# Designs tried in a protein design run: designed miniproteins, single chains. Part 80

Each design is a single chain, and the fold is of that chain. pLDDT is the mean over its residues in the fold that is shown.

## One batch from the design tools (miniprotein)

Design m2945
Fold by ESMFold2-Fast:
Structure m2945 (fold): chain A 68 residues (1-68)
Amino acid sequence: SSEKEKLRKKILELIGRILRLIGEIFDLELKLKTASGEEAERLKEEIERLKRERERLMEELRELEKEL
């Protein structure tokens, strides 16, 4: 049905967003390994912000998957 097709598309778009976010977190965590002082503090804050966004998107994904 068209409804399941729309749901599938939304799930795939959300998975894409989550994967991009995971990659961004990974890149920042690599930078954090060589950072110090204020740079390290800013990177930690950004990583935590992105991890919260990842958690939010993963919760949204779980709810959408229940409808399949």
Scores: mean pLDDT 88

Design m2946
Fold by ESMFold2-Fast:
Structure m2946 (fold): chain A 80 residues (1-80)
Amino acid sequence: DLEAEILLSFARMTASIAIRHTEDEELKEKVRELLEKVEEAVRAGDLEAAAEHLRELAELLEENGLTEEANALRKVAEQL
């Protein structure tokens, strides 16, 4: 699904911006792990699982004060 791949690219960019604003290596690793799960779900065609992992990633970012990036990822999840 081309639309899902475009949304994934936007999510990937948003996550990259988020991790550039932190020096927390543990947070960076958790963000990368959740993004990998999103990518795997999209490749499997499981858009429901991809949306759930995007919401988990958004919650992690919001808990760490990255509210704008979290809201962007929630919007991506709603479009999947």
Scores: mean pLDDT 82

Design m2947
Fold by ESMFold2-Fast:
Structure m2947 (fold): chain A 64 residues (1-64)
Amino acid sequence: EVEEEFKKYDTDGDGTITPEELKAYLESQGLKPSDAFVQELVDRIDRDGDGTIDLEEFKEMLSR
C-alpha cells in the first residue's frame, strides 16, 4: 500500500519526506536514480515549494 510505503520513509513523522528519503525509496524498488533525477522529481511534484513531498504528492507521483 502506498500509505505504508510513505510512512516507512517518513522517519520524522511530520507527514513529509525529503529528497534523500525519496531516493532511498527508489533504491529499495531496484532503481539507481541520480541526484539530479531525484531533484527534478521533487521540483515537479512539490506544489508547496518547500523542497519536501507530502503523502498526496507521493501518491500522484506513483499513480503515473
Scores: mean pLDDT 73

Design m2948
Fold by ESMFold2-Fast:
Structure m2948 (fold): chain A 65 residues (1-65)
Amino acid sequence: SEEVKKHIEEALKALDAGDYETAAEHFRRAAELSSGPQRDLFEGAAILARNGDRKGARAAVEKAL
């Protein structure tokens, strides 16, 4: 869970910096370390981040937490 939190923190930092590729990578890693609905939401956040949808990616993460 702490490792998931670290990846989410790094993903959100990258997202705010406009580094969508790095954000998506960290969200994908968080998804790999998660299960069930939380994993689906982190996978969604990674896809949204790759598309440059910063607001959508953040909303998906907030819903997962």
Scores: mean pLDDT 85

Design m2949
Fold by ESMFold2-Fast:
Structure m2949 (fold): chain A 60 residues (1-60)
Amino acid sequence: SMEERLRELERRLTLWGTDNKLSPEQLRQLLDLGRRLLEEGESVRDAMLRVVQQALKLQE
């Protein structure tokens, strides 16, 4: 279900974000992006890849 996919994305991104020292504001923005990507039909894997790419750009 969409709810299960959202929970899995949130779990993965929160873990990755904590390990990579994202601020709470950055994590919120990336969670919002990931949620939108899932709603647009992307898989959890592909949404996570795109969100991580965006996060890396924010650190440059």
Scores: mean pLDDT 83

Design m2950
Fold by ESMFold2-Fast:
Structure m2950 (fold): chain A 66 residues (1-66)
Amino acid sequence: GMEEMEKTVEEMLKKAPNVLAFVHGRTIQLVAGDEQKTFEFPSAEEARAAAEELAKKFPQLHVYYT
């Protein structure tokens, strides 16, 4: 979960100035340039909470709820 997403954002930020996070139901899709990775959570509430915590840690992360 969360540790894998944090590492993914850190790696993406080495290659791009901004990372986009699209939250849809239980799923978070991270996008930076041509790179994308999807994370699935046990519930939509956990996905939302994880996206909010990730956004607090990374100011260059832009979260969109779809």
Scores: mean pLDDT 85

Design m2951
Fold by ESMFold2-Fast:
Structure m2951 (fold): chain A 93 residues (1-93)
Amino acid sequence: SLEEQKKELERQIKQKLLETGTYLGLAVSAARRGKREEMEKYLKLAENHWKELQKLVEQLKALSDPEEQKKLEERYEIFKRFYEGALEYIKEL
């Protein structure tokens, strides 16, 4: 059902957000230890999960009414600010 599809997409979005954050944290740790190759590996893994998160958000938007879409866009903007801020921070380490 539509409701089941939306719940599954929400679960996957939460999982991809957690995975993105986990790899960003590992990238920070690697950068602080001077492990540049390890840092780049974790940044690439974070980017892959982030791209999948973006696709899931668009899929959920397509199944959502205008009010739900607006709330999802607001949540996505918060996630995006976090992701971009983390990348900028890591680049300066």
Scores: mean pLDDT 90

Design m2952
Fold by ESMFold2-Fast:
Structure m2952 (fold): chain A 85 residues (1-85)
Amino acid sequence: SDKLFNEYLFRLETEAGMLMLAASLGNESAIKKVEENIKKLVEEIRNDTRLSEEQKKQLEKELKKLQGIFEELKKRGEIANGEVR
């Protein structure tokens, strides 16, 4: 459903915003919470039979963007869990 799809998009956008804010503040507990929320969201999307295959592909594309933000923050040393320093 469009409502469900838009709710997932909003949740992904919210997690991206929370990640950027937490990283800018050096709030490691908030960063960890975002990681846990993203993992739960991935499982919810994969297992949600109410989503069409096209909707799942679009959400996976948005998830890859969010994962890209995480990797860029690690490279910049703004997240304390990367090997590159």
Scores: mean pLDDT 77

Design m2953
Fold by ESMFold2-Fast:
Structure m2953 (fold): chain A 58 residues (1-58)
Amino acid sequence: PLVTLPAPDATARAMAVRAAEETGGRVVEETDTSVVIEAPDEAAARKLERAAAGLAKM
């Protein structure tokens, strides 16, 4: 599954990339404000969605 993580600044982007590495996900696209990650399974996708919610509050 694909999960989009918000990355409005360098800190959020670093956190998004770390979340991908921790879940075994692969960064497939980066934009100025987001990182798109391919999760290996649904459990990893759920962890990435939680990370996205945290980053959205930053």
Scores: mean pLDDT 78

Design m2954
Fold by ESMFold2-Fast:
Structure m2954 (fold): chain A 74 residues (1-74)
Amino acid sequence: EEEERRRREAEEHLKKAIEYLNKGIKDPSNIEYFKEAIKHAEEARRLDPSFQELADEIIKLAKDLIERYERMKK
């Protein structure tokens, strides 16, 4: 019961992480989208460790995109 609920919450956070990552890719000037993607991916892996691999990949990609955009700005 509790395990099933945590998995559903983790899945919702993963969906939000992917959604924000896609928004950031479409509008990279708004780095807040990538930051939101990282926050949601971190929450997903905290709620359900089985999503750790996928969440870590989202976090890595979002951080990479933030650094790339930051370097292009200056």
Scores: mean pLDDT 81

Design m2955
Fold by ESMFold2-Fast:
Structure m2955 (fold): chain A 83 residues (1-83)
Amino acid sequence: SKALQYLDKAENNINNGSAVSVPYYINQAVENATDSEKAEIIERLESIKAKTQAIKETSNSDLLKTEADHALKAIDKAIEVLS
């Protein structure tokens, strides 16, 4: 699905140590989510959240920590909207 493809892009960015584009991909996943996918999307968002928190905690870059914080806020808002 289109929503799951956007989550794949968000997760791939996080796996590569980048958070700057994550809010965009998360917002696109929410916009393209169907009712039948909400549970799966929420589970994947929780997984991406955990990985994003790990990047924030282990990074030595204040910029990356700030970008990760923005990503975490976008993820939390997405979970709230889909719940």
Scores: mean pLDDT 88

Design m2956
Fold by ESMFold2-Fast:
Structure m2956 (fold): chain A 89 residues (1-89)
Amino acid sequence: SAVELLREALEAAKLAVEEAKKGDILGAIGHTLRAIGLVLEALRLEPDNELVKEAARLIVEANRLALQGKFEEAEKKLEEAEELIEELE
């Protein structure tokens, strides 16, 4: 389901932030690409679901912020995404 894909994307995004914090930018990029792939699959399953779109946007934004070294902002976006994913269940 789109919710399951978003949950997997959130896990990948959290790993990307952890690797970025450790200075492993290549590892962070790998996890970011996985998160983006899962997000795109979720959006393809439910293209008109605004909550799916919002959670997807937050996950992608969080990974972009983490790669820029903005870890506190990235973590806030992931918390917001997690709350939306729980609401979808």
Scores: mean pLDDT 86

Design m2958
Fold by ESMFold2-Fast:
Structure m2958 (fold): chain A 60 residues (1-60)
Amino acid sequence: MERIAELLATLPPPVRAKAGGAIDEGLDGASKEEVRERLIEAGVPEKTAEELAELVEEIK
């Protein structure tokens, strides 16, 4: 949780809001790949999107 919040804090507010939605989808059962793609579509840099998707997968 801490690392996810820290990474989200580095994103601009509109991108952060969309990233939060993608993370919620991941926690609700979406695959790591789906979360990663949603984050990239939201404007999250590819490396950050990959890290966030991995962290969500580890939590669930």
Scores: mean pLDDT 79

Design m2960
Fold by ESMFold2-Fast:
Structure m2960 (fold): chain A 63 residues (1-63)
Amino acid sequence: SHMEEAQRDFEKLYEELKKKSKTPASAEIEYLLMKHGAVDPARLQRLIDEALKEIEKLEKEKK
């Protein structure tokens, strides 16, 4: 099942997100990913990608 693989990928990405962002926004992103990821693995992957891009943008702006 692709859902099971996507869940494991999310777990690894979640750990990296926690390291890169310590803002409250990281918790909100995780909550959205979990809620939407329970429906469709493809949607979960897209949300993860968007979250990573937002974190990278925040890091670049803060520097």
Scores: mean pLDDT 59

Design m2961
Fold by ESMFold2-Fast:
Structure m2961 (fold): chain A 61 residues (1-61)
Amino acid sequence: DSLAFVRALHEAAKAGREPAPTPWLDADEVRELVQALRDKNSDRIAEVYRRMAERQAALAA
């Protein structure tokens, strides 16, 4: 569930912890998203979410 994953990332960013692994993003992309959430960088957050959504759509097809 992408909503649960996004919530977990937000909590990890707030707590300064690494979130659990996911098949939708590699470790570098997860770190990028966590940093973007801390920095409130909406453009970077949107870009990582776009990559995740594209991969989810490709695997569902």
Scores: mean pLDDT 69

Design m2962
Fold by ESMFold2-Fast:
Structure m2962 (fold): chain A 67 residues (1-67)
Amino acid sequence: MEELEKLTEKAIEAVKAGDVNTALRYAIKASELPGGLEALQKILDAAREAGNDVAELAFATIIAVNR
């Protein structure tokens, strides 16, 4: 749980900084953990709030594949 939360926070920070590549790396690691899908949804919501269309599309794709 702690590791999932840490990865999720780092991904959101990267999204806010405009670093999509770093955000994707942390999001992918989070998706491998239990509860990863919920964490990915939270990261996607953060990307939408930040207005980062590239990050939004990337995270939406990861969520779709994980379904």
Scores: mean pLDDT 76

Design m2963
Fold by ESMFold2-Fast:
Structure m2963 (fold): chain A 67 residues (1-67)
Amino acid sequence: SKEAEEERLIKQLDGVRKNLEAGKISLQEARDAAKYFKGLAEAKGLKKALEKAQELLKYVDELEKKQ
């Protein structure tokens, strides 16, 4: 179902954020992943996943400004 697809995207976005916070991926890798999942959420009309991707992109931008 679309709801199950949305939950999977949200879990993937949460995983990206956790990996970024743990220093396992770069800011660029996190941004690229967030943009990719944002595109998928937009194409499929998954509003909650889209909001989550936008939140992650804002978080990445905030971290980059602190460098």
Scores: mean pLDDT 87

Design m2964
Fold by ESMFold2-Fast:
Structure m2964 (fold): chain A 58 residues (1-58)
Amino acid sequence: MEYTPSVVPGDPTRKRLEVPEEDAAEVRAWLEAGGLEVLAVEPGARPGHVVITYAAAP
């Protein structure tokens, strides 16, 4: 599966990643293992998808 991160307009410290909801827990784990902090998980624009908002951990 291929996921493309996008920068949040007006906030370059945050990125968004849209993933299938069934993959959300794994993607969250990958981001956290990489030293990133997951700030939000919200319903995505596509059915069955969520948007994960993350930033570099302090």
Scores: mean pLDDT 72

Design m2965
Fold by ESMFold2-Fast:
Structure m2965 (fold): chain A 61 residues (1-61)
Amino acid sequence: MLSLEELTEIAVKGMEANKDLPEEVRELMIRTIEQEARRLGYSEEDVEKIRKAVEEVAKKA
């Protein structure tokens, strides 16, 4: 299982690689990351940390 730190890093790098995609697609990616983190058994607090990190990257695009 990935650590919270590893999962967050992968999610952030994925969003950075896709920052030029339409806003709707980036929003879908954020929701998908949230759903996958919950499915993998991360707490709601950890899911929110991942979401916030990814959203900060999305805002820069």
Scores: mean pLDDT 76

Design m2966
Fold by ESMFold2-Fast:
Structure m2966 (fold): chain A 67 residues (1-67)
Amino acid sequence: LTEEQEKEIEGGIILIQLAVDLVSAKNRGDEEAYRLGQEALDRAQKAIDEGNVEEAKKIVEEYRKAL
């Protein structure tokens, strides 16, 4: 795999993990975790679209620390 392909895969995994966290939060009725997760997903998606996987990782870490 090229470095570009590896970053695309890594970014995709990050987004999938956030999406799973959102579904889990919604299913358990955790409105605060769901809100924070939506914000994190939107920000991470934007960072990945810009090719910045490292920024997406920081966004996820911030989200998990805020829980």
Scores: mean pLDDT 81

Design m2967
Fold by ESMFold2-Fast:
Structure m2967 (fold): chain A 72 residues (1-72)
Amino acid sequence: SSAEELKKKKEIEQKKVTLFSAIGLLDAAISFLEELLKDPSLSEEQKEQLRKEIEELEKQKKELEEELEKLK
């Protein structure tokens, strides 16, 4: 029973690590795109495309953060 409890805890911890890593990668991608948006040479169409990409990544990040919170 204690060995089964340890296996369960390891599975949950591995899931948490995976989610945390994925959230970190999304955060890095969002920061990169936000930095690109500071380029004054970008057209309005390019800026709009980058904003849409940031919004999509932020939605994905929020979903993963909510999944992580459910594992606490």
Scores: mean pLDDT 86

Design m2968
Fold by ESMFold2-Fast:
Structure m2968 (fold): chain A 86 residues (1-86)
Amino acid sequence: MKLVLTLRGLSVPEIIAWALRAIGLGLDGYDVKVEIQGDTLTITIGNLSEEEVQQFIELARRLAEEGYEVTIQRDGDTVTITLERP
């Protein structure tokens, strides 16, 4: 499966922290692509299991409880999660 995580409205330190987490996943053997444009960070992770994708969905739901605007979309084998700070 493929996960696309889009983070918007983040501060520069928060973008760096998320990018470093994504790089860590790449070092653990996941197929990871990171793109930064302004205050928007897009992380694409390939070759995930259904269980690993579910872990990211649960993380996104917890962030929604912390005040993030969260959108989750599923299209075939691709899950897109958009997180935006209010």
Scores: mean pLDDT 78

Design m2969
Fold by ESMFold2-Fast:
Structure m2969 (fold): chain A 107 residues (1-107)
Amino acid sequence: YRELADELETRAEQLVKEADEAWKKGDYSRAARLYLEAATLFMQAGLSYYQAGDYEKAAKYFRKAAELFERVARLGEQGKVSPETAELARKMAETARKFAEDYEKKA
């Protein structure tokens, strides 16, 4: 599980860098998609750390996922992505924060 979590983390960080580059170019649709993919990989990394018994790292990666989902939700508030995408991101951020809180209690 640790090996998988490390691979997911590395890929997620790469997607964040690509999303930041798209954002700088004003391609908010591409940036939002890449942030959502990165957040999903951080969610998977968090679950992998949870399965390995590493609740501290699990909570950390669920918090990272929540931050990226919130960034996409803010793009929706600015009218830069669809309302449907913004609503999905907002709900996913709430879910990720709940997992982070639950696993911090176990650490």
Scores: mean pLDDT 84

Design m2970
Fold by ESMFold2-Fast:
Structure m2970 (fold): chain A 135 residues (1-135)
Amino acid sequence: KKEEAEKLIKKAEFYVLQGLYEQAIDYARKAIELLGEDNADAHLVLGEAYYRMGKYDEAIKHFEKAIEIDPNNARAHLVLGRAYLKKGDYEKAIEYYQKAIEINPNNKIAWRLLGEAYRKLGKVDEAEKYFEKAK
C-alpha cells in the first residue's frame, strides 16, 4: 500500500508538469486516503497544483501542511515563499526564503527570490546584494 501511494504521488507530480492540475489533485488526495494520514510529498504536489492554478490561498495551506510534517524541507519553505510573493505579501515571502537559505545556503534560487522580494519592497540596495549571492 505504501508503494501504491508513492506511485500515485509520482503520477500526480507528472500531471502537474503536464498542466493537468485537477488530475494531479485527485491522485495526490488518493495517496493521502490510501496512507490514512497526511504526507509531506502529497501536500507539496497539492500545493504546487493549486499554485499553478492561481489558487494561492489553497497552495499556502498545503505547503504549510508539508512543513508541519517535514520542517527541514528547504523546497517546502521556498515554494511557500513563492506563494506569499504572488499574494503580494513580500515580508512573509522574505521570511520563508530566509528559512530555505538557513536549511540550504547553497540554494541560488532562494537567494535570487530573496532579491526579487526586496526589489518589490523598493529596497534596491538590499536586492542587489542578494542577487550577487545568487551568482
Scores: mean pLDDT 87

Design m2971
Fold by ESMFold2-Fast:
Structure m2971 (fold): chain A 58 residues (1-58)
Amino acid sequence: ALTLPEGWEIASEAVVQGLTRTLRFLLLRNPATGEQRTLVLDAETGEVVWESPVVPAR
């Protein structure tokens, strides 16, 4: 299930039909720190299939 840490928001979202399933890509941003991370979910189940490391503000 999708759980967002406190202070994080969805900055961008894309739904892409992949080779084996439909994937939901979420770009998350913490506006207080400028940090970003990406989550990839199975669009049908809401399961987190991949999660990026947190990237620092530029």
Scores: mean pLDDT 73

Design m2972
Fold by ESMFold2-Fast:
Structure m2972 (fold): chain A 80 residues (1-80)
Amino acid sequence: MLISEEEARELWKQGLLAYQQKDYEKAIEYFSKVAEESTDLVLRAAALFYLSEAYKEQGDEEKAEEYYEKALELAKEAAE
């Protein structure tokens, strides 16, 4: 289900706060919601980049790489 862009931006802010506090589990929850349900391609690409970084901080290199590649592909689309 798609969320409103207001909800997506609020989830994004919560994700950034959790990431800054090194609560990577919470950051992953918030950024995953943004990446899956936002209609803003730029915000989705940013969320995928932060998912990659959060998984990397947790030592999950496989998921970190997966989300990094997804972020790069979506960022190319957002730049058009």
Scores: mean pLDDT 82

Design m2973
Fold by ESMFold2-Fast:
Structure m2973 (fold): chain A 55 residues (1-55)
Amino acid sequence: SAERRARLERELEEARRDLERAKAAVPQTLEEELARELLVATLEREIERLEEELA
């Protein structure tokens, strides 16, 4: 449906923005660095799934 496509496109754009923010962040501790690595991996996987869903 058009509504489903619009929702997925919005989610994809938001995930891309979140990924850019995560990559731009400078972790201050080792714990924050690990959390950032996990967040980046999670967002990259989410983007791949959303792109496949929209294809």
Scores: mean pLDDT 87

Design m2974
Fold by ESMFold2-Fast:
Order: sequence, then C-alpha cells, then structure tokens
Structure m2974 (fold): chain A 61 residues (1-61)
Amino acid sequence: MTPELIERAKERLKEDPNDAEAWGLLAVLEEDREKAQEYLEKALALDPNSPLAKAAELKLK
C-alpha cells in the first residue's frame, strides 16, 4: 500500500512486461483513476482471472 510496492511492481514489469499480477497491483495502488483503468485493462488482457485485477475492477467500478 506504500509507494515502495508501486516501485516493486514497476521493476517486475521492466523485467517481464507480461506479468499480469504486477499490472493488477499497479491498478489497485494507482491513485489516478484513468491510469489505474489502463493498468487494469493490461492485467485483464494477460490474465482475466488475476485476483489483483479483479480487486482493481471492484475498486474502479
């Protein structure tokens, strides 16, 4: 829930841009609703069953 978690998720994405969990985590933690929505769409495109993507979807609806 801290900025440190956002940085860790971004670092994971630099190594593996197909990490759906990292995209989902960014969507949950991002305060900008529009950016969070973009991260959610990427997470769902990679893994529609991602628990973090589902959590972000509930947050953004």
Scores: mean pLDDT 79

Design m2975
Fold by ESMFold2-Fast:
Structure m2975 (fold): chain A 65 residues (1-65)
Amino acid sequence: SPVEELEKRIERLKKARDEAIAQLQAHFDAEGVPEAERQAYIDGVKRTIDRQIEELKAELEKAKA
């Protein structure tokens, strides 16, 4: 169903976010990037993906109506 497809897309995107953040943290550790710069970048990535998740949640609510 459209509802199930949107729920799966949201969960997939959440998993991708967590994986991307873990990879970025490993990369920043290897490169010796300062903590403040790491945090700012990671927060930016989270914000971008969370916006996509919120857009999918809006479509999910629309599909439930």
Scores: mean pLDDT 85

Design m2976
Fold by ESMFold2-Fast:
Structure m2976 (fold): chain A 55 residues (1-55)
Amino acid sequence: EKEEAIERVEQYVLDLIAKGTPLAQAALEAIRKALEEGIDYDTAVEGVHRAIAKA
């Protein structure tokens, strides 16, 4: 489901930030990973935006 994919990308960004990855790099790595898993770009970007709001 689209919502589950958004939450997955959000978690990727938050996990990378927790490990000390800078926000911009964490966002790019999360988007790349999402695309490799078959999540579309718009859905991946939405997950990143949710993570930024929490960071």
Scores: mean pLDDT 82

Design m2977
Fold by ESMFold2-Fast:
Structure m2977 (fold): chain A 60 residues (1-60)
Amino acid sequence: SLEEQRAAAVAAAEAHWRRYLDALVAAGEITPEEAEAHLARAREVVRAMVEATLAARAAA
């Protein structure tokens, strides 16, 4: 279903972004608190991008 595809795409993007932020924390570039704040903001952007992509696919 489109709902399953949307959820899977969001989850994959969030997992990738989380790994990147965790690597920055491990390198001492950002704090864990900053990483959580960045992840929360990125989650909003990812959801908007996935929604736009699925809407475009449905229109094609």
Scores: mean pLDDT 79

Design m2978
Fold by ESMFold2-Fast:
Structure m2978 (fold): chain A 82 residues (1-82)
Amino acid sequence: SIDELIEKLRSEDPEEQLEAVREIAKLGPEATKAIPELVDLVKNSPDPEVREAAREALQAIVAGSPDKEKLLQEIIKELNKK
């Protein structure tokens, strides 16, 4: 489920995080629930591979969505959180 994948994004194991990010990217627009955690990985992950994979997953979610503007605004809002 998407909830299990989101939980794996919080893993201390970068291999588990990468697996979860890739599965979320395959879901594309169905994975909008993962946007806040993917943005957190882009901003705060110490692993550059995890950060890059999270950026690609966010792009896959937006690219497949009928409401790109709304998702882009959500991503920008999450990026600007303190």
Scores: mean pLDDT 83

Design m2979
Fold by ESMFold2-Fast:
Structure m2979 (fold): chain A 64 residues (1-64)
Amino acid sequence: MSLEEQARKLVEEAEKAIKNGDYKRAAELYTQAAKLYFELGDVEKARELIAKSRELKAQYEKEK
């Protein structure tokens, strides 16, 4: 599996986690996907995913 395929799969799994209300898992999956996009040189996409991860972390931290 290519790094791009792995990154896309992680984003899809993060979206499923959000639908299930598992914001903590979704945040971790977005962080993992962002790391792969950084390795691919897609800095814009990586930054977008990090922003989503931070928003989700703020959400579940607030709900604690």
Scores: mean pLDDT 80

Design m2980
Fold by ESMFold2-Fast:
Structure m2980 (fold): chain A 72 residues (1-72)
Amino acid sequence: MEELEKQLEEKLAKAKEALAAGDYEAAAKYLKEAAELQKEKLIKEQPELKEELEKQLEEFHKQLDEQAKKLK
């Protein structure tokens, strides 16, 4: 748990840095990585939500890609 939280914080910090630099593609990449870690944490806490969380993550990835493309 602690290890996943540390990795999540690192990914979010990199995403913030990329956003500040105007690198929306890098920010989207780090946000996707952070979302994947968050999904793993949630599945560990509630395994019955695995399929729902995987579906939500796929939609989130699609939305991030669309936003990054628009912000270029």
Scores: mean pLDDT 77

Design m2981
Fold by ESMFold2-Fast:
Formats: sequence, C-alpha cells, structure tokens
Structure m2981 (fold): chain A 73 residues (1-73)
Amino acid sequence: SMTHQRAVQLTVAGDIWFIAGDYELALELYLEALRLDPKDEFAKEALKKVIEELSKEDPELAEKYKKELEELL
C-alpha cells in the first residue's frame, strides 16, 4: 500500500539522520513512520535507541519523545 511504502521511506530517512547525529529529526521521522504503521518493530526499536542516545544530551527532550512513543504502544 502507499501508506506502507511511505512508512518504509520515513524509517530509512530516520536511519540517515540518526547516523548523521540529528536525533530530534530522526525521532520525528520514526514517530511518523510508526503512526502510519503501528506494527513496525524496526521503527519502534530505532525510536527506543535514539531516545536513549538523546537522553545523554537532553534528558527533558528525550522524556517528551518517550511519552509520545508510549502513546503509540
């Protein structure tokens, strides 16, 4: 489906920005992917990993994204 294709593209974009060190942009892309495909275990695990890395630099922002992830689970 077009929704599934978009979710995959968003996850790939998230991976690129995570590797580049832009954790906030990576998290926004993974969250959009997970909203489109709530069963996407790759996006879910990627979100958890990026939240953990962000928590070392900005624990308050990481907590915000953790809450957004919990609402989708």
Scores: mean pLDDT 84

Design m2982
Fold by ESMFold2-Fast:
Structure m2982 (fold): chain A 77 residues (1-77)
Amino acid sequence: AASSAETALAEGEKAYEAGDYQTAIEHYEHAAALAPTSLVGIRALVNLAKVYEKMGDLERAAEARARAAAGAQALAA
C-alpha cells in the first residue's frame, strides 16, 4: 500500500504532466510536509522546484531546491 506522502507525490506528478502547475504545487507541498526528510519528501521538493522553474519563479525554485538539499543532508546524517 502507498503511504499518504507517496500518494501526494503521485498526484503532484500527474498534475505536472497535465500542465496543472497550481495543483502540482499543492500536492508536492503536501508530500513534503508529510515526509520532509524521506526520499519521497525530497523528491517532492525537487519536483516542486521544477514546477516553479516552468512558471518562471526562479526564487521559489531555489528555495525548494534548498529545502530538498536540507532534507537530503538530514537523511544522510
Scores: mean pLDDT 85

